Designed miniproteins, single chains, continued (5). Designs and how they scored, part 63

Each design is a single chain, and the fold is of that chain. pLDDT is the mean over its residues in the fold that is shown.

## One batch from the design tools (miniprotein)

Design m18178
Fold by ESMFold2-Fast:
Structure m18178 (fold): chain A 91 residues (1-91)
Amino acid sequence: MRDLMIEATEKAVAKGGSKEIAEALEKLKRGEPLTARDYGAVLRAIDESGMDVSRSTVLSMVAQAIRLIGEEFDRWLAENGKPVLKPVERR
């Protein structure tokens, strides 16, 4: 999967692709963890490159992006959205 992501992003960058695709490629080459935004950029690169990619591979990448979005949302909730525990007001 990683090699396929690198190939797709390299092809897109060679065509003058977006900064987001270039940033995702650099993270892939450095072995750095990808953000949800980076997975989105790779999916766009696959589309722009015209590569024949299996549905299961695309779904796996989408699942990873959703997981990362969920983790970021959980972090945001912990900092901003978690309710303060209150005593029961009345029955």
Scores: mean pLDDT 72

Design m18179
Fold by ESMFold2-Fast:
Structure m18179 (fold): chain A 80 residues (1-80)
Amino acid sequence: MKLEEEAEEYRRKAIEYREQGKLRLARRYGMLAGILEARPEALEVIKKGEEEGVDATRTTAEALRIIGDGMEEGMRFGAE
């Protein structure tokens, strides 16, 4: 399964739980969708860093920041 398909499933679950008033579950699935949506960008940062000879610690930190931002956006999506 592509990450996009998995993320779409999690966003669908977040909407469903939000409509049911289960805000904790809605936030959790929103967060998971956000992480998966951010992952391709995070992996591309790591890949480009390897190709350009950038320090692995720096590229890893940037990738983690991208994932963290996606997680926060996903949690806000579920926080209705």
Scores: mean pLDDT 78

Design m18180
Fold by ESMFold2-Fast:
Structure m18180 (fold): chain A 61 residues (1-61)
Amino acid sequence: SELADRAVEAARAGKYREAQQLIVEAALAGDSEAVQEARDRALAEGDPRLAAFADAALAAM
């Protein structure tokens, strides 16, 4: 997913506000697949902050 790619890249750059905004935009659009992909990639890369944003978004969907 392009949106998951953008969220992960923003997090890697330390741009966590941008990463959170991208995840929230996906969740508001009903794109649970993109949010889950961002979560899975965050866990694989050892990024608990990005994973927490994705978990919060999934819980709110």
Scores: mean pLDDT 85

Design m18181
Fold by ESMFold2-Fast:
Structure m18181 (fold): chain A 89 residues (1-89)
Amino acid sequence: ESLEYLDKLYEQTNDPEEQTYLSMVKLLARKYGLSKEAAKYFYQSLLYIRDGRYEEAERYLKKAIELSDPPAQQALRNVFDSLKRLSEE
């Protein structure tokens, strides 16, 4: 379900940054078994990073984390922090 949702979004975007975000979320979903809702909230948090809306990004990250197991929680935080740093450049 989560992978199906992410694959559909990947096919619909022509933005390389969005494609990179979706690929990261797909890898996390496969490795850690993210639910559709967790994957959706996490992808939304990455879109807020792209838009410079860091407070909303952090709120949606927290929603994704609440729906995830501890190993997934750490992976989501690490990816979020890395993309936030890249967005500031």
Scores: mean pLDDT 82

Design m18182
Fold by ESMFold2-Fast:
Structure m18182 (fold): chain A 69 residues (1-69)
Amino acid sequence: SAEEIARRALERAGSPTASVEEAGEVIAEATGVPADVAARMVEGHAGGPTASGEEIAAVARTLLAEAEA
């Protein structure tokens, strides 16, 4: 389900090493969108490259849920 994919994305992106690139890879794996495009989507929604890992994880979860809905 979308929620399970988002939960797995949160588990990966919620690590201390969570980054826009990591979130983009998770979204790319779930949706088939190129990782670079997915990373830009996360960056834009999270408020840019200064976003925290928590903000990045929250955006990734939301985008994955929307992509499957």
Scores: mean pLDDT 64

Design m18183
Fold by ESMFold2-Fast:
Structure m18183 (fold): chain A 83 residues (1-83)
Amino acid sequence: SEVEQAQREVEQAAQQVVDSFLAGDSEGFRQAALQLQQAVQRLGDAQGLSPAQTQQLLQDVGQRVQARIDEALGLPPQPAYLP
């Protein structure tokens, strides 16, 4: 249940990043990205992952979020969305 709750939190935070970007809310996007990082850390902790494994999970989640944004906008891959 702890892992399930943490997974839901990551998905909610990831969706907030996508929604904020699509809304053109730059500050909301930055805040949502920070919340996503915190949610991934909690998921890593809940799964008993090492710091290195949690960092890799964060990179993987970040790439999926970026791909969702690019797909929604019909854009090619971008170098970065975070300022």
Scores: mean pLDDT 81

Design m18184
Fold by ESMFold2-Fast:
Structure m18184 (fold): chain A 125 residues (1-125)
Amino acid sequence: MEERLEEFIRERLLEILDELEADPRAAPLRTLLDAEALGRPDAPSLIPQPLSLETIRRMVEAGEIRSVEEFRERFDTMFDNYLLLFPPDDPRYQQVVAVAEEAYKRLEELEKEYRELKEEAEAEA
């Protein structure tokens, strides 16, 4: 049962990543931040844990992210990192906020689905 839930979570996390990567607004988040191209050479000092959708996907595939909570924590870090580099009136800031809202909506749906599956498994015992 536990192995089936872990596989289900992994598959759902990868599906969320696929959906976000397909969003044109997610273009800045697909690969690691290019501090020089962004005109922010100070970014490495502000961002001790650089993350992208590609980095998070690798962590899920490697089994470094095994829960919805761990996945959410990595997403929080990724979005916070990006939003630190741009003022709120920058279109890139607004674009990343829109992607974050969609990501958190998908995570909330997954958290509900996980709870329902766990309750169903307990009812079959």
Scores: mean pLDDT 77

Design m18185
Fold by ESMFold2-Fast:
Structure m18185 (fold): chain A 83 residues (1-83)
Amino acid sequence: ASVVSVTPSQEGSDLENAKEAAFHYAARYVHSKTVGEIVTALKPVTSVEELIAALRDLDVNQADAEAIVQAGVTKTPVQIQVD
């Protein structure tokens, strides 16, 4: 039998999902900043481009910032190798 499924609305916007992924990554891997500083940097972000810039300010490189945002939007686990 063919099942037609409506894509369920994900909780939060693409930006909110990307911000959540960015926060979890930064809180775990950005050791030079406190959790409070990370929250302060990410909270005012209103676009994906601003989120990438905020991650760059938190010492995340451009490629990793873009990968984190993309993974957040798609809700896919991020495999980033940290030295």
Scores: mean pLDDT 68

Design m18186
Fold by ESMFold2-Fast:
Structure m18186 (fold): chain A 118 residues (1-118)
Amino acid sequence: NEKEELEKKLEEAIKANDKKAEAEALYNLGDVLKKEGRLEDALAYYQLAAGLYEKIGDKKGLAEALYNAGDVLEEKGSESDLKAAIKLYEMAKEIYEELGDEEGIKRAEENIEKIKKK
């Protein structure tokens, strides 16, 4: 069970005080929960991962967590969720621009434009 394995990795990372492994486990748990359609839980895990990536200075991890949190909010689809999704995609895009990640920039721009046309 992928979720059970990730929960174990999270516990091990916390015990080891390995902040990078902790952030990675939180991010991957968000991915599993998103695939299961557990959108509120997925959002919470991506937000925890983003906060930890920010604290440790992992810009790539932060951008990915913000982008995926935006995806979850877009799937939830309320007016307030869509506005929040745009903000998270804009934040991720800014970080991708700092990193020179052309694919990340393009993905964020496409999602922002898609929401704004609705």
Scores: mean pLDDT 90

Design m18187
Fold by ESMFold2-Fast:
Structure m18187 (fold): chain A 65 residues (1-65)
Amino acid sequence: GAEKEKKIEEALELIKLKGKAWAEENGAESYEFEEIGETTVKVIGYKGEEVLEKEIESPVRKALS
């Protein structure tokens, strides 16, 4: 239903905020987000010639089950 879809969108937005914080904490000069699942986001950070990657999974899947 619409309520479940809204919770997934809110969870993805929270994950993207966490990913941005992680990239900034690791000194990334720029970053990108890739939605690889309904509850999983891949964060790609660029620090000079170094590429930093991290997958962040939302606990929303456990909360909605």
Scores: mean pLDDT 72

Design m18188
Fold by ESMFold2-Fast:
Structure m18188 (fold): chain A 92 residues (1-92)
Amino acid sequence: SLEELVKKALYGDMAETYEALAKLDILAPDHAEEILELVKPYLNSKSPKIRFNTAMVLKLLKPYLPEEVEKLLEPLKDDKSAGTRRAVADAT
């Protein structure tokens, strides 16, 4: 399911996260809005890893939902984690 795939992207180890991101990239053209709704709550996670992985998922959705993605990524540009700030800067 999309929910399980999103969970793997956000909570998985490095290999699980990369595999889940690759699968979400394939699904993004047909499921962009559903994926966005599933990851949106995690933008405020206390875990810098979860916020970073959420930014990576949003990057995949930018070609399909550019305005919504930019709006959600804007606060992360000032995130306390340098990794999260860098992930947002590389979102194109």
Scores: mean pLDDT 82

Design m18189
Fold by ESMFold2-Fast:
Structure m18189 (fold): chain A 91 residues (1-91)
Amino acid sequence: SAAAEELAERAVEEARRGAELAARGKREGNGSLYTGGVLLAIGAGLEVALDPSVPKELQVRALERGAEEAEREGAETSARGLRGLAEGVRE
């Protein structure tokens, strides 16, 4: 549905923003910014992964795209967490 696709798109963008904050926090030695960024990225992934209105294939695709965005930002922990969520959804 259009609503599910919009939710997935927003989750990918939120994951990217969280990853950007996490990567910046790591570079600056700001542990609070790093932790907040990781939690924002993973939280966005959980929103999609736990929403039964979003088809499983779309959940996996959104989580994988979020992980790719996180990798581009240099946020390895966020990327790993999002890929872990995608793996959980596939089961």
Scores: mean pLDDT 88

Design m18190
Fold by ESMFold2-Fast:
Structure m18190 (fold): chain A 88 residues (1-88)
Amino acid sequence: MEEERRRKKAEELEAEGERYWQALQLGIQATAVNGPAELDSVEALAQKTVDAYNRAAELVSDDEEKKQRFLQRAQEAQALKDAAVAAA
């Protein structure tokens, strides 16, 4: 019961993370075109992406491979945001 609930929640968080990840990539592209006015949106989307994947990683602690994939995605989101901020 509890394991099944954690698994379903992790899947939901992964889906949310993927949505925010795609929005983050689009926001970074918009920042390149429209300039620094989009940085607040990029920072917010990066934080939401990181939070979703970190939370998903916590829920799959018994699946090291899946946990590492989620943590890697969170790290990639942070790196993309840092690069966009540095380029502004």
Scores: mean pLDDT 79

Design m18191
Fold by ESMFold2-Fast:
Structure m18191 (fold): chain A 64 residues (1-64)
Amino acid sequence: NAVEEARKRLEEKLKELGLPPLSQETLDNLAITFVDEGWTDEEIERVARMIKIGLEEGANPPQP
């Protein structure tokens, strides 16, 4: 199953980067997108790095 393989690859890349686990819903949605658009392993790795950068840069902190 291509979706399952894409999800596992994303999980492995995130784990390698030391990131906390994403929800299963998020992983499944990303994996479906990867398969639907024909993404490569390199593109999946790029997404993992973008997630890391977004988390490290803090996006928007919760408002008081």
Scores: mean pLDDT 73

Design m18192
Fold by ESMFold2-Fast:
Structure m18192 (fold): chain A 70 residues (1-70)
Amino acid sequence: MEAEVAAAVQEFSLLVSDLRSRAEKSKHAAITELSLQYARRVEQLRAQLDLAGIRAETERFVAEYERLEA
């Protein structure tokens, strides 16, 4: 459980870091704001060891990011 939660959080953190870097280059404020909002929620879920919640938030973040880039 804990190792799986840590791996899921790390995967999300790498994804957010990559997208945030792209957002900074483009200066797209909405993507930067979205990244920070989801990072906060994932950190709260990590404290609760909620693996399913972390995965659900990661999936939703990707969907909202794709919507903003479309």
Scores: mean pLDDT 73

Design m18193
Fold by ESMFold2-Fast:
Structure m18193 (fold): chain A 59 residues (1-59)
Amino acid sequence: GMQLTLELTWDSKTGEIEARLLDEDGTVLESFRHKLENEEDRIRAAQEIQAMVERVRQS
């Protein structure tokens, strides 16, 4: 089966999270970046990560 890697980068200086979903060759399949200023931003980022993984799994 295909191996997927989720890379999460948190930049404490900018307050941004970057999520990258990679295949087994290190190719970026999907990515997003969001600024996390409050609880709503954190919830939304988590939802986007979940949606991104699910989209790639169903492809």
Scores: mean pLDDT 80

Design m18194
Fold by ESMFold2-Fast:
Structure m18194 (fold): chain A 93 residues (1-93)
Amino acid sequence: QKEKTLQQQIDRLKVIASKLPPDSVDRSVVLTMIGISYFGLGNLDKAKQYFEEALKINPNNSISWYNLARVYDLLGNTDLSQSYLDKANQLDS
């Protein structure tokens, strides 16, 4: 049931993202939400991809920096995880 709900959210968010301007802050937010949903599914590769794309559009997206840090921590890259967590904290200050 949870996987089905997350996949439905991803499908809806992908449709929304396709209708937004490619460089818009709103698209960065939607891509972050897709990344969070893939993280919830345990798909770390897709989660990483969507957080990185969100940050290419809006490097001030602290939520994407924070979640990218979590992905790298789970992948065993503690140095990148700490660096990205520090970046998220700087933006939320």
Scores: mean pLDDT 87

Design m18195
Fold by ESMFold2-Fast:
Structure m18195 (fold): chain A 73 residues (1-73)
Amino acid sequence: EAYERAAELFYRASEAAKQGNKDEAITLADEAASLVPEARNAVELAKRYLDEGDYDTAARILEHAANILRKRA
């Protein structure tokens, strides 16, 4: 299921952001958005916060995206 797989990727991206791993967070979030294109705006917003060094806000955005997709899976 695309939603289930994307939710797992967003959850992993959130964890990477919490650990300060910007590169992994971006890679995982981009993979999730490739499966669920409607999540692209959330990924772009999270990338802005990662670029500004606000990893906590980026992680929350990615976790929220994961939770929304899990409810639809």
Scores: mean pLDDT 85

Design m18196
Fold by ESMFold2-Fast:
Structure m18196 (fold): chain A 55 residues (1-55)
Amino acid sequence: KEVFEVEDLEVTTLKGEVVKMKKAKVEALDEETVLVTDLETGEKYIVKRVEVLNG
């Protein structure tokens, strides 16, 4: 439903990992979390929605 594609995205995952992605897709999982997919590698990360909106 709510899906964004972003370039040069840096996020901190729920596990505390910092990940930089050249191209990423962000998809809402629920009100507090989103799924971030690195479109270059196919890796997926669960992050807090506020981490992606922080800017």
Scores: mean pLDDT 74

Design m18197
Fold by ESMFold2-Fast:
Structure m18197 (fold): chain A 67 residues (1-67)
Amino acid sequence: SSVIRLVAEKELPKVEEVLAKMKEALKENEQAALDIGLENGYLGKDAKEVLERAEKALKNLKEALQQ
């Protein structure tokens, strides 16, 4: 679907930016990484869960672009 591809192309750079910010924050402390994820809509009890959810979102967007 062209709609799915357009949404994926728009969301991909946003998810990549959020992941980059979380990974950079994680170098300083886990709470900063968790806060970034939560502020961007990735729910979790800790930085690991939030990061895993963001990485899953990135994988799903990349797969959508391959269809």
Scores: mean pLDDT 81

Design m18198
Fold by ESMFold2-Fast:
Formats: structure tokens, sequence, C-alpha cells
Structure m18198 (fold): chain A 101 residues (1-101)
């Protein structure tokens, strides 16, 4: 449960770094979000589907942010990081609310 929020925090840190033009830190934090979500999927039988979706979102964002940044499209890289952070945070918050019932 706490690890899921840590993955969402890394995605949010990536968005903040990208907003500030620090795309190397943004890419690093997206990778950390992937790594944590994969670890949580392996450790906890419950919520595997949530972690699989988070892994997919973070991996897609990592690839697209890296490609956009390397192409010099910093605005697209930031928008991708921002949307990924929003989706991952919402996914884990919704899962935590459902589990609390």
Amino acid sequence: VSGALAAAVYAREASLAAKNGDFETAIENLQKAVDLAEELKSLLPRGKEVHEEAIKIARDALEQVTAAYNAGDKETAYQIAKEAARRITGLYIDALIEESK
C-alpha cells in the first residue's frame, strides 16, 4: 500500500522535474516509478492489475519522454510526464479508496 504511493510520488517528481526543464531527473524518476510498480506486482498478489497498468503507463511515458527530449521537443516531453503522473496518481488513489471499503 505505502509502496504504491511511493511509485505515484516518483511519477509526480518526474512531472515537476520536466516542468522545470530537468528532463534527466524526469526520466530517472519515471524509471523509479516503473521499478517500484514492478516490485509491488511481484510482492503483493492483491492489486497486480493496478500495478500492471501503472507499469504500462510509466514505461510508455518513459519511452515517449525520452524520445521527445532527444528530438528537442521539451513541451511534448513535459506534457507526457504531466499526464503520466496524473494517471498513475489517480490509479493508485482509486485503488486505495476501493481497498479501504
Scores: mean pLDDT 79

Design m18199
Fold by ESMFold2-Fast:
Structure m18199 (fold): chain A 120 residues (1-120)
Amino acid sequence: LLEIAKEFLELVERAIELLERARDLLLAAGLTEAAGQIDEHIRQIKELKEEFEELMETDPEEALKRLKQILSLLRATVALLRDTIAAHPELAPELQPLLEELERLLKRIEELIKKMEELL
């Protein structure tokens, strides 16, 4: 369980880095509303990550709920990025590699959540 939690935290940290890069690219392109939505998702993910770390020691079942909330926010951000690329195809060369890495991280996070559910 602790090893799964550690791998999950490393994946979430990488996802946050990708989201921060996407936010900065959107700000540079003048897409302040989309950038603001990503920034709000980053804030919520960071808060849920801290709650997850605390709950893993005291209530692993409640910690799992925080993981599922992080996954939901990451999925919402991936959808936002896809919509942004569709509306602004000129940004695809910069955003598409970030989106593809985020989608790979999401798949790995989903696998870890399933493993954690099997152990609880």
Scores: mean pLDDT 88

Design m18200
Fold by ESMFold2-Fast:
Structure m18200 (fold): chain A 69 residues (1-69)
Amino acid sequence: YFIQGIDSNGNLYRGLAKVNEKTGKASGVLNDGRSFTANVKINKANNSISGKATFSDGSTANIVGSKIS
């Protein structure tokens, strides 16, 4: 899943999220080098995710993401 947006500190983030569809846990590394973890809800009909992420710098974001083909 591709994620992008603005974090709680006003920084743009972009990256790929690896999602565990059984647990709703997501993790990855952003293009800026920060790691993240998230709790997500998966919408399988829309190939999308939404949830809350915490980044390695302590910032947070309400994330939305789409499955890349």
Scores: mean pLDDT 80

Design m18201
Fold by ESMFold2-Fast:
Structure m18201 (fold): chain A 63 residues (1-63)
Amino acid sequence: SLEELVREAAKKYGLPDELIGLLLETVRSEMRARGVDPSDLEAVREVIDETIKKIKEMLEKKK
């Protein structure tokens, strides 16, 4: 499921559990905006990776 993919990616990149909800909401929003099919696992993973990168950049700038 999408939620499982998001949780696995968050664990892999060391994101705290408090951010999983934000990450999941952002990924869903981006998938809708880009017209990404949930069955296209490669496209879904790309959206997840881009979203994680964006969140990490925001956290690094708010030292």
Scores: mean pLDDT 77

Design m18202
Fold by ESMFold2-Fast:
Structure m18202 (fold): chain A 85 residues (1-85)
Amino acid sequence: SAAAEERFREEVIEILTSLGIPEEKAEEYARRLLAAVRAGDWEAVEKTLLEIIKELESLGVSPEKITGAVLRLIGLVLDLELSLR
């Protein structure tokens, strides 16, 4: 549903901005993840998550915080996929 997709975007943006990613870039990552999940393009999901990891590393975010954020993002991706079927 549109409501589930908007909640997904909001939660992804909140996670990424809490770690120092600018809102505009966080929204870009959220849109890319949403589009990839909608398409069933798991390679695009993985690529986007790896780009997010690299961005967080470049910002000096600790490995523990990056791991926690990635696990939460994976949970949101899986929850969205199930809600779209």
Scores: mean pLDDT 88

Design m18203
Fold by ESMFold2-Fast:
Structure m18203 (fold): chain A 93 residues (1-93)
Amino acid sequence: MIERSKLEAGIHYNSSDPEDVAIAEAVKEVLEERGIKYREFDTDSPELRRTVGIVYDGEIVGLVTGLKSPEEAREKTKEAIEAAEKGEFIEIR
């Protein structure tokens, strides 16, 4: 079991795209419910948009890419956090 206070997240999205914003808001909701600190990164890169990185003690321990909806963002972000809390590294596409 890991120290939750060392868990952080990075959210990558395009702030000018309403769908990206809605996805980012869904991710933030999950992170805030779980007391996880996060940083936001604005990007127009198709490869980086709609991506959430889970970081533990400065190292990436979870990666969620290609998010298509707010519902998917909530589900996959929860899965990535729960895996990280178990000491598992996961990549969800």
Scores: mean pLDDT 81

Design m18204
Fold by ESMFold2-Fast:
Structure m18204 (fold): chain A 83 residues (1-83)
Amino acid sequence: SSEEKRLLAVMDAELLAYLSEVYFYSQIGKVDDAQKTLEQFQERSKEYIELAKKHLSDSDVKEFTDKINKTLQQMQQLVQEGK
């Protein structure tokens, strides 16, 4: 639905914002700040998954969960590269 698509778009925008912040901190050598942002994203991602389960189809929940997991892997690599 259009409402479902809007919800996915908002969640995607928030994922990008978190990833961009981890990238920025990693690039300027603020590894502790990058790690803190990653941990905040991990907690927020649990809320996103619960929201997705309530409002989205099972297939969209799976795709969104896979996107979260891939984003977390990218963030972990950026934190490691910032060391």
Scores: mean pLDDT 83

Design m18205
Fold by ESMFold2-Fast:
Structure m18205 (fold): chain A 102 residues (1-102)
Amino acid sequence: MSEEELVERFLELVDRAIEAYRAGDTAAFIKAVGEILDLAEQATPEQLLRMVELLVQRMKEASEGERKVLETILNLIIDVAERRDPETAARMRELVEKAKAE
């Protein structure tokens, strides 16, 4: 998958998760999150960092409810990174902390 295709697919899945959460559709929410996790497990360290950058950017413009969904997805992606490469997970946490300071 190209970086452009990964970015488009990831953002589509994030939007689906937010929509499912707003609708109270737990099954659709779990499915969207599962597909995001599958994408993260196949991603390179660079692609994982890009996913976190996109989530952090989306969170800046998100409502409080949407932010909770985005934080849930962010934490799950960081957990995937921690299992695969703890150094990448540390870099992801640094990006999150830097964004909070802005």
Scores: mean pLDDT 83

Design m18206
Fold by ESMFold2-Fast:
Structure m18206 (fold): chain A 97 residues (1-97)
Amino acid sequence: SVDDLIAEIQELAREEGIELDEEQARALYRAVSELLGVFRLSRAMGVPLKPETVRRILSTAGIELSEAQAQAIIDALEARDLSLLELARLVLRLHAR
């Protein structure tokens, strides 16, 4: 269920030294879901995903990343098919630095 995914996101955040309440984890779930959808659409259309788009989407969940960190997310998405939880883990790891 979505609630099970939110609980898993909270556990992943805790492993990275970040405490997320349920609403913060739900916001991150929504942002990561949107990011995956936008990436899949951009790939289908042959249009590159921009770091500015990644940063805008993740900022809705209170996650502020540099352009270089946003590019690292794009590079990871292009290198392999990331699951929602794998993408959430990557975002949390970059945010913790």
Scores: mean pLDDT 88

Design m18207
Fold by ESMFold2-Fast:
Structure m18207 (fold): chain A 87 residues (1-87)
Amino acid sequence: IEKIDVIEGLKQNYEKLSALLDRLLGPGKGEEIMNKLIELLPKDPEKAAEYVRKETDWARETIEDEDRLLSAELFLSSLLASIKSLL
């Protein structure tokens, strides 16, 4: 069971991951996504996975820069894969 390790990893790297998400998705998005994942992962990993999928869809609709979109999709896919490993 790696659920606790994933949550602790997010908390330990909160500032770095939040800054990266802000750069990829826009200001405020890092805090929004990180806080939502930390909230959902201990309660409902399936809902956390759905949340990441929804954020990926939002990025595809919103981000016009191709390189930034690709980086955002790769990062969000990595997060989704980590969450799915807990299901």
Scores: mean pLDDT 80

Design m18208
Fold by ESMFold2-Fast:
Structure m18208 (fold): chain A 60 residues (1-60)
Amino acid sequence: LAAEVAALRAEYQRAGEEAKKTVIDGKDLSQEEVFKKSQEMAQKINDLRAAYEAAEAALA
């Protein structure tokens, strides 16, 4: 359980960071578009991470 939660959290964090970097590096989008997409992605990742951290804390 704890190992699975940690693995999923790490995977989501990595995917989010990679996607965010790719969108920024693309520079084909306006700064506003990049910012909006980054915020939406960060919201999803943060929500999932919070849920995983809460579950992990309950195990400790």
Scores: mean pLDDT 66

Design m18209
Fold by ESMFold2-Fast:
Structure m18209 (fold): chain A 87 residues (1-87)
Amino acid sequence: SSMLEELERAFEEGKRHFELLAQHTAEASRNPAKAAEMAAKAAEHGAKGLELFGKASQLRPEESERLKREVEELVAGAEALAAAVAA
């Protein structure tokens, strides 16, 4: 039971980091002047999300894999936008 609770907590914490990642990527899109700052914050929350979904994959493999891919896509998009604005 303790392992199940730990994995469920990891999944819920991962979703919170995913929400923050999504908010920062949306802000980068709406405010290009902050794109580099928002991309850095997105990458930080993305890294934490990937770690937490990695742990949660023992409990929710399909959902965790899907969310890990979405994290990677959002981070890459935010970084690409920041690079384009800086050019």
Scores: mean pLDDT 86

Design m18210
Fold by ESMFold2-Fast:
Structure m18210 (fold): chain A 82 residues (1-82)
Amino acid sequence: MAEIDAAEAEVDTLEALAAAARAAGDLPLVETLRRTAEEQIAWLDAYLAAHPDLSPEERARVEALRARLRALVAEQDALLAA
């Protein structure tokens, strides 16, 4: 529970920083935050694999975080391709 709560707070912060970086046109920061999001997705994937006994509610929270991070990566990639 505490680990998922902490991960949700980190994703909230990362989304805000990523939006600010995109608005500023800070391409080096956009690339850095994209990599951070990919690393967090990998951590969540490992967490799901290590915890097969998660409740349906806890699993849904982790999957929602993965979806948010994947959307963030896609938004960063779109700006970097422009």
Scores: mean pLDDT 84

Design m18211
Fold by ESMFold2-Fast:
Structure m18211 (fold): chain A 83 residues (1-83)
Amino acid sequence: MSKLEGEIELGVALIQAAVVINTTPAVKAIKDEKKKEESLKELKKLIEQAEKHVEEAEKLGADPKLIEAAKKAIEEAKKALEE
C-alpha cells in the first residue's frame, strides 16, 4: 500500500515540475509586471509543493530511482524560473 502511495506522490511532484518548466517561458513573457510577479509566485509554490511530495514519497518507501528522477525534474523547474 505505502509504496503505491509514494509513487502517487512522485507522480504529483513530476506533474507540478512539468507545469513549472512548460509554463515559465510564457509567464516571463507577460508584459504586466504585477501579473508576471504573481504568476512567478504561483510557480514557486508549485516547486515547494513538489518538494514536499518527494519528501513524503521517500518516507513511504518509493523507488529510489523514481525519487531521483523527480528531484532532477524539480531542479530543472528551479533552473527554468531562474533563467
Scores: mean pLDDT 83

